# Designs tried in a protein design run: designed miniproteins, single chains, continued (4). Part 90

Each design is a single chain, and the fold is of that chain. pLDDT is the mean over its residues in the fold that is shown.

## One batch from the design tools (miniprotein)

Design m15125
Fold by ESMFold2-Fast:
Structure m15125 (fold): chain A 87 residues (1-87)
Amino acid sequence: AAARERFEENLERLREIAEEVDPEVRRLIEEVIAALRAGYETGDVAAQAARAGPPAVEAALLLSKTSLELAKELMGLVLEAQKAIAE
């Protein structure tokens, strides 16, 4: 029960970050959110990691040019969401 709640809270925070960043970074974060949600619904940990990983790294690299703190938060949220899918 708590795992679904934390997963949705992590996705909500990713959406908040997406609203505050450049359109290119927002698009990458939206792609990450879609991949994480699909992974959670299907339980396909490997397919989710392959789809979410590359856009998450690209978003973090782009975001680190303007805010290293937000880039670190983004990667932390992605890792926690990926852990929830692996459970």
Scores: mean pLDDT 81

Design m15126
Fold by ESMFold2-Fast:
Structure m15126 (fold): chain A 96 residues (1-96)
Amino acid sequence: MEKLRELLKKIVEHLKSHNDVEITGEEESEDSIKLDLRLTNNGKTSDLTIEIEEKGDKIVIKITEKVDGRESTTTTIIIDKETLEVVGKSASVAKE
């Protein structure tokens, strides 16, 4: 859990360096944290959902962005829990 919170704080800190960030929701379970955020940059607003989950020896980070209520991009990043090295990454873009 502490590793998940630390990673989440780093992601939010990075987002705050380029955006006004409002936390609109937070859910925590034993092995996962989900944050719903609203980002504003130069008058553009997007909604972001960040889900971080412990899965065995891996940490899985899912970032879903919505612009004007439409799903834009979902990025999945897989990190080794011990080394914090990225061992996998995938991205999908909504085609509509």
Scores: mean pLDDT 75

Design m15127
Fold by ESMFold2-Fast:
Structure m15127 (fold): chain A 70 residues (1-70)
Amino acid sequence: SMEEKAEAIKKSKIEVKIEKLDDNTYRVTVTLTHEDGKKVTVERIVNLDEKSLGEAVREAINEAIEKMLA
């Protein structure tokens, strides 16, 4: 639920790493660490011809939250 997602965000440390692989390709790694010690890492390869870095980061964070709640 949206309430569960908000709670997970408030109780977690979010770390984002962006690495350039080539002129149009980046690796986005999001690590979500909950205060209870549960840790989730999501890695995505993004092509800038398909979506912006901002959109890729937002999608990766959302996926990490979903995995944290699973």
Scores: mean pLDDT 83

Design m15128
Fold by ESMFold2-Fast:
Structure m15128 (fold): chain A 77 residues (1-77)
Amino acid sequence: SMEELLRRLEELARRVEARLQARRATLPSDPEERAAALSEEERELLEAQARAYELVKAGREEEALRLMLRTLERLEA
């Protein structure tokens, strides 16, 4: 169901948040470089989440899930 899929996307979002928090510990000590790197990752995440939500509402659940997974993988690189 779409409700079940949205629940899975919410769980993935929590995992991304945890990864971003962990990544903060590995970012450069320079505050400007740290802020720039996080803001870029946060923008990509927000755009992916918005797009995934639109895909789910359009009945394209698999595409939404694949987009979120690819985004997570990219942010880990």
Scores: mean pLDDT 76

Design m15129
Fold by ESMFold2-Fast:
Structure m15129 (fold): chain A 90 residues (1-90)
Amino acid sequence: SFREEVKKEAEELIEEIKKLGDEFMEVVDDPELLKEAQEKWKEVLEKYNKLYELILDPNASKEEIEEAFEEFKKVAEEFKKWVKEKIEEA
């Protein structure tokens, strides 16, 4: 179903970010960058939680889910790019 496909793709993005976070934690030993990573991760989780609530809501429209999914992907991809750049700089 549409909801199951969106859920799977969102969960796969979260797992990719977690793996990158593990790599970041191994190579980055800067308390300010660690704090910035935590703040960015919080934004990703806020968008993910909003999307997840809509996926579980039988009254949520396809359009609402698509909008939340695009916003989540945007924030998640921006965070992935930032993490990769900081790993390369370390």
Scores: mean pLDDT 87

Design m15130
Fold by ESMFold2-Fast:
Structure m15130 (fold): chain A 88 residues (1-88)
Amino acid sequence: LLEEAAELAERAAEAAEEGDLERAIELLEEAIDLLSRAGATASLEMEADIAVAIIGLAVARLALKKGADPKEVAEHARRIAERLRELA
């Protein structure tokens, strides 16, 4: 689940850089859903890290909807993906 969520976050970053904002938002939403499912069965320590990742991706999604620079959002999503891979 964590590695799958990281892959979705990276795909969202690529979609944002390509200007496909609708696909980027959908991929961020899928990543958030997977992380929420992972958090339900995680240890307390891992749950805190997962919660931070969920917040970060939710902020990225909201920023894209509000017209933020897609390249900045892509960088943010990639950083979250790297952290998720470290947890997996």
Scores: mean pLDDT 82

Design m15131
Fold by ESMFold2-Fast:
Structure m15131 (fold): chain A 71 residues (1-71)
Amino acid sequence: MVTPEEIAEKLIEVIEHRIEEMKKRGVSKETIKEAIEQWEEALPDIAKEFNLTEEEVERLREFLKKKKEEI
């Protein structure tokens, strides 16, 4: 059984993997930032679908902000 906490952790892993793949392919920093912004926009829908807590949603938002600043 997958908990909301496990779902949030899995989403972080998937996002991190995709960012690293884009970097390896030589994708521009601007395109990577745009992808991160699209994931941020999707968070409310993901939270509703998987019944994520506000704490898990905030954890995902902080993770995305950090990754966007690191690009």
Scores: mean pLDDT 81

Design m15132
Fold by ESMFold2-Fast:
Structure m15132 (fold): chain A 71 residues (1-71)
Amino acid sequence: GMREEKIKEAALKAGASEEDAERIAKGALTLAQSGMSPHAVAGFVAAGVLAAGSSREAAEKAGREIAEIAS
């Protein structure tokens, strides 16, 4: 869906691989659908891209992007 695609794009821009970006997007969408707050979903995306090997700066940027979309 549209939200999953935007999360995937943010992860890819942060330097995550295609596989990691898809995994992060799927996880984030599941959390959002379960009623997690936009900030919690953004934090999951940031943690996911950081774990995938991205810089902290890139992870923080991805998290902010998702928080804005989910607000």
Scores: mean pLDDT 79

Design m15133
Fold by ESMFold2-Fast:
Structure m15133 (fold): chain A 90 residues (1-90)
Amino acid sequence: MEEDLEALKQPEVREAMLGVLAVSFEQIRKAVREDNVEIDGITKDSSDEEIEKKLAEILDVPVSLIREALALSEEEKARGVALAREIAAA
């Protein structure tokens, strides 16, 4: 099931998704490594690559899209999240 990937052909939707994916990765990483939370088999000893794979699996997106999201600057992440909120409110 990959119907959401068709929406990612629109630049604004893609930027919004990448921002949300980047923030979601950082949130999961913080929870498992700093707050010692286990998320669906991901623990403090899990690699960044394992977190990337699990997030991709949970959201049904390619791992390459997660990696693209992680390459964003903090400013680009913030802009993407703001765009996602605007799209959700529209």
Scores: mean pLDDT 76

Design m15134
Fold by ESMFold2-Fast:
Structure m15134 (fold): chain A 100 residues (1-100)
Amino acid sequence: KPVSELSILEFNDLVEKSSEEEALRLLAEYAKHNMKGNIIVLPGLEFEITPLPDGKEKVTDTVTGDSIVVDDATKLEDLLKVLEYIREKNPELMDRLLKR
């Protein structure tokens, strides 16, 4: 099944069975398909996307206020950059999100 068709239980099972790198990619793909307007919601994690005047986007963790600037938050590669930034700033939260 494509990630967009997975239930949260099926998604969690798949993440638990995957390598760390594969689980991170699955989370980025899940985020891409589960955006609510300008908000990305993951278990224990919420981001607000703010468009910038230069056409880039600011992605902000709504709990910590930490932010990263990306070219396009709808692109998988840029969502992976956001998740990698979170892993560096809060590895414990990322471990929980990756079911590690």
Scores: mean pLDDT 74

Design m15135
Fold by ESMFold2-Fast:
Structure m15135 (fold): chain A 65 residues (1-65)
Amino acid sequence: MEELKEAVAEIALAVTSTISGVRLELVDGRVRQLDPVETEEQREIVEEARRIAEKLGFEADPVLL
């Protein structure tokens, strides 16, 4: 159960990182944003990734601008 949630979260973060160009990763059960968002479109994608992770039970840091 927990392992499946981690795999799904990692896939979602990889997909949204690829689409936005903003690097996102799951570290110790927490979503980390490695690059700041520079456009409104990037921000929307990162916020969606954050919401997906939270629905799966992981903590997400606020969007880094």
Scores: mean pLDDT 79

Design m15136
Fold by ESMFold2-Fast:
Structure m15136 (fold): chain A 142 residues (1-142)
Amino acid sequence: TQALLDRFAQALENRDVKAAVEVETLLFRSLAAGPREVAIPLLAFAVVAFRAAAERARELGDEVLAQIMETAGGIAYRELQLLVGRILSDEEIEALAKEVKDEELRAAHEAIRRAQTVEELRAAVLAFYRALLKYVEKVVVP
């Protein structure tokens, strides 16, 4: 799990979209392989948080970071949709995300929303990714 965090941090630093997408895919597939009652709210919260991060990255003028974050949200949404078996509305995703009571995930999400610089946004996103890794029992290898 630390190896995934290090790879994600490096991808963000290098602005490497392909590397970032690979580690995002591994994280969300690994989360989806866990118990449904844990995976569904966590994936819903990831959709919300990474969409917020993409919007914040655009506001801060970093389109590459925005693309990486938007792709993360899209992968989380696909995994969520596969588990639920249907298309979800934004309202349903928000309701599922509210089930997450993990203080580290909630704090990282607030940090994403309040980031004033690209550096603060990257740090907040890495904190969110690190907090999600607590729920990964085994990394699903592609």
Scores: mean pLDDT 87

Design m15137
Fold by ESMFold2-Fast:
Structure m15137 (fold): chain A 73 residues (1-73)
Amino acid sequence: AMAEKQAEIAALKARSDALEQEAMDHFGRGARLIAEADRTGDEALRQEGVEHIKRGNELLAESDALKAEADAL
């Protein structure tokens, strides 16, 4: 039914949007940690920032995959 398909698309897009928001939060945290590491010379803090950037990229890829799935419906 049309309503069921629309609900499925909406659910996929909502999950995609949530992952995109989480990715943006990770990118923001990563950027702040790297900036702090540059200021203080704290290499452990730099590594934490890099891990946040990696996690953000993973979440963004998952978000993009869900959007593609929704668009294919």
Scores: mean pLDDT 88

Design m15138
Fold by ESMFold2-Fast:
Structure m15138 (fold): chain A 89 residues (1-89)
Amino acid sequence: SYLEEFEKRSSELWKKIGPRLSDMGIPLDRVYEFGALLSRALQMQPPKEVLDEVLSLLEKLLEAVEKGDKEAAQKYFDELYSLLKRVVG
């Protein structure tokens, strides 16, 4: 299932990203809200193309946090949040 592959890949990326987001200036409440929003979005069973976009943005976010690029990290986090918000309506 593409959803199972998404859950596996997103979980692996989030384990690397999540602990570093506060260092990038992203508040913990926003991180928790993101987790809740992602859960709601997945219940909508979005098409593979949307999940591929989420994974692409997570990979860009990981690159930004590894480089210590706060501006890029905040940008990609906001893009992810907006994408998921559009999925849930």
Scores: mean pLDDT 84

Design m15139
Fold by ESMFold2-Fast:
Structure m15139 (fold): chain A 60 residues (1-60)
Amino acid sequence: SERYRALHPITLPSDPPVHVEPGDILEIYPDGTVRTQDGREVRLSEPTILALKKYSLEPV
């Protein structure tokens, strides 16, 4: 898994939606699972994860 810091507020497009605050650490798994700092897990599509990595997250 890889760890990333949120650069701004993020709403993950899950059902229900999951809100991430700036500075929160997200853990991203090879299968597309994203684990939030408070322990919630959501599964996102590859294009969504790539967009998050490009515009919304920084590696830690």
Scores: mean pLDDT 85

Design m15140
Fold by ESMFold2-Fast:
Structure m15140 (fold): chain A 86 residues (1-86)
Amino acid sequence: MKELNLKEIELVTAVMAGDAEKTRELVEELVPLDPGALVTAAAMAAVFVRLGNSKAIPAAEVAAELAEEYGLEEVAEEVRKVIEEA
């Protein structure tokens, strides 16, 4: 799982930077290997938005869209609420 660990580090970096495209790409690549990667990305983006990092909003929006696509409706709803409150 060495490749998974490197992609997880890239995901953290993309979310912190608010890189929506890179966040989507990495989550789509990671979910087949680690289903928890989407929840991790969503939680991380939501935390950054709540801490006042508005740059993370594009990454949070992508995480919410992907959560909805993968049937994680509760995760998508929670992230969307954080974005609306920002």
Scores: mean pLDDT 77

Design m15141
Fold by ESMFold2-Fast:
Structure m15141 (fold): chain A 82 residues (1-82)
Amino acid sequence: MLSKEDLEKTVESLVAAAEPMAEALLSETDPKKKNSLIVAAQLMIAEGKIAADEAKKQGLYDWAKRAEEAAKLLEDAIKKAE
């Protein structure tokens, strides 16, 4: 399992990357690049869900919520980008 410090850094990195990724997904007009961004966003969503589960196991509910919100932002962006 990740340490609490490593988990915090992972969630902060995910949150920082989520909004730029969502904007890139919604603004990309090239289908090939858009598909690559969708794949990247799906990997970030998976990482966010894993981080949220680990945060919950450690009682870090605020960090779990931040990770879940970042994942949801990306899921919503993918649905709009389709």
Scores: mean pLDDT 84

Design m15142
Fold by ESMFold2-Fast:
Structure m15142 (fold): chain A 89 residues (1-89)
Amino acid sequence: SGSAKKRKEALAILDKLVEAGLITPAQRQRIIDLVDAYRANRFTDPAEAARLRAELQREVQEVVSGLLARGRLDAVGDLNRALYLFLSG
């Protein structure tokens, strides 16, 4: 399905960011867990979905701040693409 393909592409982007030392394995896993939890709740529990989305945004902002401090605007673009693929699929 299109959703499964988008998820696979998003995971590949996060894996490349870990391999390049741009994000940690723990940051990768936290983002995946928050995306999965958000998606599981997005149609059945809107209040919990909103809470999880805010927590995901906070985690992503921390990662983005670290990448910007390292001058890695390319990696910020890659991370944003992965999130788009996770959330739009």
Scores: mean pLDDT 89

Design m15143
Fold by ESMFold2-Fast:
Structure m15143 (fold): chain A 83 residues (1-83)
Amino acid sequence: MLTAEEVLGNARRALDYAKEVLAKENPTLSEGIGAALRGIGAVFDAELALRLGTISEEQAREARRLGEEAIRLGVEAAKRAAA
């Protein structure tokens, strides 16, 4: 089930992946989109876990913050690839 460790861990991994993709000299469109989708998943998991009562509001805010940053970086990488 969505535990705090799983939700926060997934959000951190999504952000780490997005940073890795954006740091590439030539990120691909698929990599950028993939990073953004991982971020969306992290935000969704945080909201779902909060509604299920498996995490605190503070933990949900942190996971959403990390996921939203992953989305931002993934979109930026995708834009660079599409140019």
Scores: mean pLDDT 88

Design m15144
Fold by ESMFold2-Fast:
Structure m15144 (fold): chain A 86 residues (1-86)
Amino acid sequence: MVADLRAYGQQLIDEAVARLKAMGFSQALIDAVRAEMQAVLDRVVAELEASPDTQANLDRAKQRLQAEVMDIMVAAELKAAELKAK
């Protein structure tokens, strides 16, 4: 189950990073966002490893990861807009 969550999370992070690159975000901001998303994935994986190995727990972990990654993306877009308003 942990391997499934890591694969899902890595794909989600890679897609988010690709979108930020397409939007013209700086490499420094992209690196910071990737690190933040990776930290969330590592935390959610640790929580799943401490839980019973069930499909329901995996599905809830995936939903939680998706929501947190979306929040990080929104925060990054707001920060980029502020930096452009120099």
Scores: mean pLDDT 81

Design m15145
Fold by ESMFold2-Fast:
Structure m15145 (fold): chain A 68 residues (1-68)
Amino acid sequence: MPVLARVRVPPEQTEEVARKLNELLKEHGGGAVADPEAGIVTAASFDREALEKALEELGLDYEITELG
């Protein structure tokens, strides 16, 4: 099942965090987009475990929502 995560980061880091998550998640059918104004990066993947591992690898605070 596809999953989404919202990651809170400093606004100036959002694009770099999204870039790193895109590289980690593209191998697992996923990606990320930055919202610098909100200080949020939204990441998605078809592999929940891969998403969780990528977020933990980068040491990020996140909230996960499952997409049915």
Scores: mean pLDDT 78

Design m15146
Fold by ESMFold2-Fast:
Structure m15146 (fold): chain A 85 residues (1-85)
Amino acid sequence: IEVTPEVREELRRAAQEAVDGSETLIKKAEEAYKKGDKKTASNYTIKALFQALVGIVAAEMAGDEELLKRAREVYQKAIELGKKI
């Protein structure tokens, strides 16, 4: 895998967007779950899981340890939320 400085920067940016997006989706899933809307909560949780996985892969390829740690934490939060729905 060829990781040039330009590709690394794009991957780091993609990882950050994916992690931030996943955190937002988890918040929306939690809000829906509290309102008893399990269907909407499940939908947001699944989307959050996919975004967190994208964040993990992109952060790892970019070599960004802090983003990788955040992506893994967000992934675990989505898994935990999914178990409640």
Scores: mean pLDDT 85

Design m15147
Fold by ESMFold2-Fast:
Order: sequence, then C-alpha cells, then structure tokens
Structure m15147 (fold): chain A 86 residues (1-86)
Amino acid sequence: SVFTPEELAEIERVAKELGLDVDLTRLAILSFFVARVLYGKTFKELTDEELEDAIRVAQRILGLEGKYSLEEVLKAARKLADYFKL
C-alpha cells in the first residue's frame, strides 16, 4: 500500500472536512509526491501540464484511471494545497 493505515485515517478526516471523496483526496495527495519526484517542484511551482502529468501517474499507481475527471482532481488538489499551506 502507498499509504499506511494511519495516513489513510488522516486522509479520510481531511476529505470529510473539505467535502471531498476519499479516493479523490488520496489521488490528489499522491499527485503532490509524484510531482516532487518527477519535477523536483513544490505545488506552487508546478505548471498545469506538470500537475496533470503527476495526476495521471498517481491514477495509475492507485488504479483510479477514469474514476475522476482531470478538472475534479485539479480542484481537489488546489483545495488540499490551500489546507496544507503548500
């Protein structure tokens, strides 16, 4: 598993607070780590294209391809970046 049980519990709490689906929240959070690995950048430094590429890689890792539109994931990522002050 990419996330520990403790990390998953925290993701579930954050998802509830932000009104987001849990899988969508997992996907958005993983996309931040993938972007760091692929581009060496923080969220605020990413282009939309770089974030989109990171989201697609994260979707493959979690087996969530086709479950969410790119727009839904981008909106969730921006909400989470604001919440975590990224």
Scores: mean pLDDT 85

Design m15148
Fold by ESMFold2-Fast:
Structure m15148 (fold): chain A 86 residues (1-86)
Amino acid sequence: MLTREEQLEDAILMASVISELTNVEINLRRVQASTDPAQRQAALQQAQASLAAAKENVGKLKDEKLKKKFEKQIAALQAQLAKLQA
């Protein structure tokens, strides 16, 4: 059972995770839209950095249901990044 303090901490972490995952999706779209190799590389690097930050924050979550939900979303975004890097 989570304390109210742990629930508040998870709420703050959830907001950070949502923001970071949104940044990953934005940068994935930038990679797809850009024909400039330098712009594509910059967008890929930003997507990787935001994905790493999201993973760190998900690892700190106490709510196992939220953790599993975000882990699945992270796995899907990692697969998309891998395809764009190939």
Scores: mean pLDDT 85

Design m15149
Fold by ESMFold2-Fast:
Structure m15149 (fold): chain A 80 residues (1-80)
Amino acid sequence: SEEEKILESIEKGVDTAEEELARMRQLKADGAPEKEVRMEAISVEATVTLIRILAVTSNVELPDELKERIDRIDAEARAL
């Protein structure tokens, strides 16, 4: 169904955002310039925003697990 395809797209987006968040953490751990860490954080936030827009515009109800992952990614990206 279209709803299943949209959920798959959102899940892939969340996976991508988590990978970018991990890269951001690695850059910070490696002592990369603050600007580079912030650029990765902006990328993560942009991905989260697009996922949220897709969910809302598609009227797809996200599983609680997926909502929790999205909220965690957003919070962690903003904290760094």
Scores: mean pLDDT 85

Design m15150
Fold by ESMFold2-Fast:
Structure m15150 (fold): chain A 56 residues (1-56)
Amino acid sequence: MKEYEEKLLKEASEKSLALIKENADNKDRQVALRVTAESLRLIGDALDKVLEERKK
């Protein structure tokens, strides 16, 4: 994997983990759902960028 692609995926993973940790003690279902949706969007966006780089 190219360095740029690896960095992009790692950054998305770390940001997702940070969001989860920040809200780990929150029992509100709406917050839990929002955090999950944001984490999935971050990872999905990173995967799309990796696919674009592989075509270059």
Scores: mean pLDDT 70

Design m15151
Fold by ESMFold2-Fast:
Structure m15151 (fold): chain A 95 residues (1-95)
Amino acid sequence: HMSMLKEIKEKAEKLEEETLKLIEEVLLAGRDTSVTPPKISPEELAKMAVEAAELFIEAGEYEKAAEIAKKGAEVLKPHPVAEEPLKLAKEAEEK
């Protein structure tokens, strides 16, 4: 129903913003050694990306789900935890 989908979408967008900010901070710390990396494990970042993507899938926002999952997988490579967001990105693209 419309109000339920809107609430799920808002939760997904909030988690997306938090996840993207962490991804940006990780990438920035990788480029500039004077920048302190965020205190987050690869496993935790992978979970955040997967959770955001799953919420977007529930909201019917498959393109946004694929984008956040891909960005999470890309920043986490070559770590094994990148496999879960990558799989979810492919599933979202098929819908």
Scores: mean pLDDT 77

Design m15152
Fold by ESMFold2-Fast:
Structure m15152 (fold): chain A 65 residues (1-65)
Amino acid sequence: MIEEIEEIAKKARETYQRLKAEGLPDVGKALAIIQLTVARIDAEHRGDKEAAELAKKYLDEILSE
């Protein structure tokens, strides 16, 4: 579901930003990537194309940082 993906992305972003502020950007980025990758794969397996596409968008944003 789109709402679930948005919540996961928000939590992943919050964790990444917190860890980056604490001097652990690589750990925060890795955790965000894992959370969003799992969410994308799960959405794809359920056939939820919009949720999978949204998760990929957020994953690409984290990967580009």
Scores: mean pLDDT 81

Design m15153
Fold by ESMFold2-Fast:
Structure m15153 (fold): chain A 60 residues (1-60)
Amino acid sequence: SKEGLEKVTVKKGDTLYDLAARYGVPLEELMEANKDVIPNIDKDTAGSNIKEGDEIYVPK
């Protein structure tokens, strides 16, 4: 379920790590929240599978 998550738009050059730091959430929680919307999400590729204009979910 994506209930209680905030939807944000990725900016050019943003990584999942940058977004986790920006919103103050653990990277692992951010990855888990987006595993259904980001293809091949994994800790080893967490910074490479998003692009400008993608929408992701940030845990509150």
Scores: mean pLDDT 70

Design m15154
Fold by ESMFold2-Fast:
Structure m15154 (fold): chain A 97 residues (1-97)
Amino acid sequence: MAEKAAEEALKKNESKNADYRTYVALAKAAEVLTEQLKKGEITLEEARKKLLELLEKLKKELKPSEKLVEEVKKLIEDPNASPYTIAIELDLKAKVF
């Protein structure tokens, strides 16, 4: 579900730059993971792991800026961040493009 949401976001934004596409794909994945966490289908740690795995996949496929990868990794690894807050932060980052 989360990976599919990310893939759909990438397809809709195919003409956009790699950084923008990385932000929107991860934001959509985080939205799906938030709903799964709310339903008790996954744990908070599983949600973080899925976002980190998706970031590594996007890093290889889209080659976004190193600064973006470092900032997003720090955001996901923040123990005070939930998938919900991660989704909001990523959407805000996308809006500046």
Scores: mean pLDDT 83

Design m15155
Fold by ESMFold2-Fast:
Structure m15155 (fold): chain A 90 residues (1-90)
Amino acid sequence: AEAALRAELEAMAARSPNPEVAEELRRAFLGEVGPDADEAVKELERAFRRLRAGEDVEEAEKRGLEAVEKIVEKYASEEEKKKLEEFKKE
């Protein structure tokens, strides 16, 4: 799950001309902030805020928020789904 989340974030960062954002995103995920995606979301929000401050692009803000929301939901849902699946498949 973590590898998939990182890949999605890197894909979004690759659409940005700012390589610093990609590094920040990688650090957030590779550092394994925790089982909760809340901390990862905060780190992502800070990285995107820096990117937007440089470009001030409305599209970048929408893409960032949507991707963060999707990643957080996918992280929590995937983890919970895996735990539920494991419980049923005794």
Scores: mean pLDDT 50

Design m15156
Fold by ESMFold2-Fast:
Structure m15156 (fold): chain A 96 residues (1-96)
Amino acid sequence: KVIELLEKILEVTDRIKEAVQRGDVDAARQLFDEARELIAEAMKYASPEIKKLLEEAFQHLSDALGALVRGDREAALKHVDRAKELIEQSLELAKK
């Protein structure tokens, strides 16, 4: 259950990156809301270590959206990439 949710979060994060690359704020906002819902669901089943990684990943996604709204696409991409790393780390922990 948690692995499936983390895989979905990773897919949505990749779609957020594509929206950020296009400068599509509206698409990024919708995908961010989808990521928020998936992360909230994953938190119900996640270990304390994975919860911390997901909290940090969500903060980076939030910062990415803020940067995109300000027109700072480079900063937005860096935050999305960091969120992706944290989600991938969460997946590796969940598979152990």
Scores: mean pLDDT 88

Design m15157
Fold by ESMFold2-Fast:
Parts: structure tokens; sequence; C-alpha cells
Structure m15157 (fold): chain A 100 residues (1-100)
């Protein structure tokens, strides 16, 4: 339950970051500023993923999970969070294409 809450918090943070970034980019007309915001958000999303994996590892170790169980859990979490990053990239590509 604690571990699932950590994942849900990360998913919520990534969704909020996506929504805020897409809204900002839709209002922006300077392609250079769009590129900077896109890249900045990508870096922040990767940062959320790394921080989430570290938090999960710490909590699972506290609960006495084996390293093999932790590895399997982290692979599942990484897949879930990478899907959100891909959704962001897809939506942003559509927005940028409309500006070209």
Amino acid sequence: MEIEKIVEEAEEEMRRLREETIEEIKREKDIRKIAIKYTSTMIEMVGIMVETELRIREEARKKGWSEEEIKKLLEEVAERLRKLIKEYQKELNEVIKEKE
C-alpha cells in the first residue's frame, strides 16, 4: 500500500506536469522557448522516475523484501512511468506539428 501510494503520487505529479507544460506550449509562439520547455519537462519527468524508484527501493528494503522482488517491482514501476512519458511526447508532437 505505501509502495502503491508512492507510484500513484509520481503518476499524479507527471500528469500535472504534462498538463501544465502542454497548456504553456499552446500559448507560446517562440519555437526556441517551446524547445526549452519541452526539454526541461522531459528532464523533470526522468527526475521524478529516478526519485520514485529510489523511494520504492528504500520502502521495500524497510519491509524486508528481497533484492530480486525489489528489482521486479522497479521494472513494473519503470514501465508504468515510461508510458506516461511516451504519452507526453505524443501529445506534444501533435501540438508542435500544428505550429509548424
Scores: mean pLDDT 84

Design m15158
Fold by ESMFold2-Fast:
Structure m15158 (fold): chain A 64 residues (1-64)
Amino acid sequence: SAEDLVEAELKRRGRERLSKGEVVELLMQTGVPNEEAVQIVLARSKSPYLTKEQAIAILEEALK
């Protein structure tokens, strides 16, 4: 699930937040092309870092 992917990445990196680039990489792992993944993340957050909740919401929306 999106939650499992985000939680696994946060645990692997030892952090509570993901960078925009790291969320783009997770989207690409789910089959989203790089250009589309970048546009999705930029539209959803103006911060350089995303909370767990923001990252999960982005992935859930993209997996529809």
Scores: mean pLDDT 82

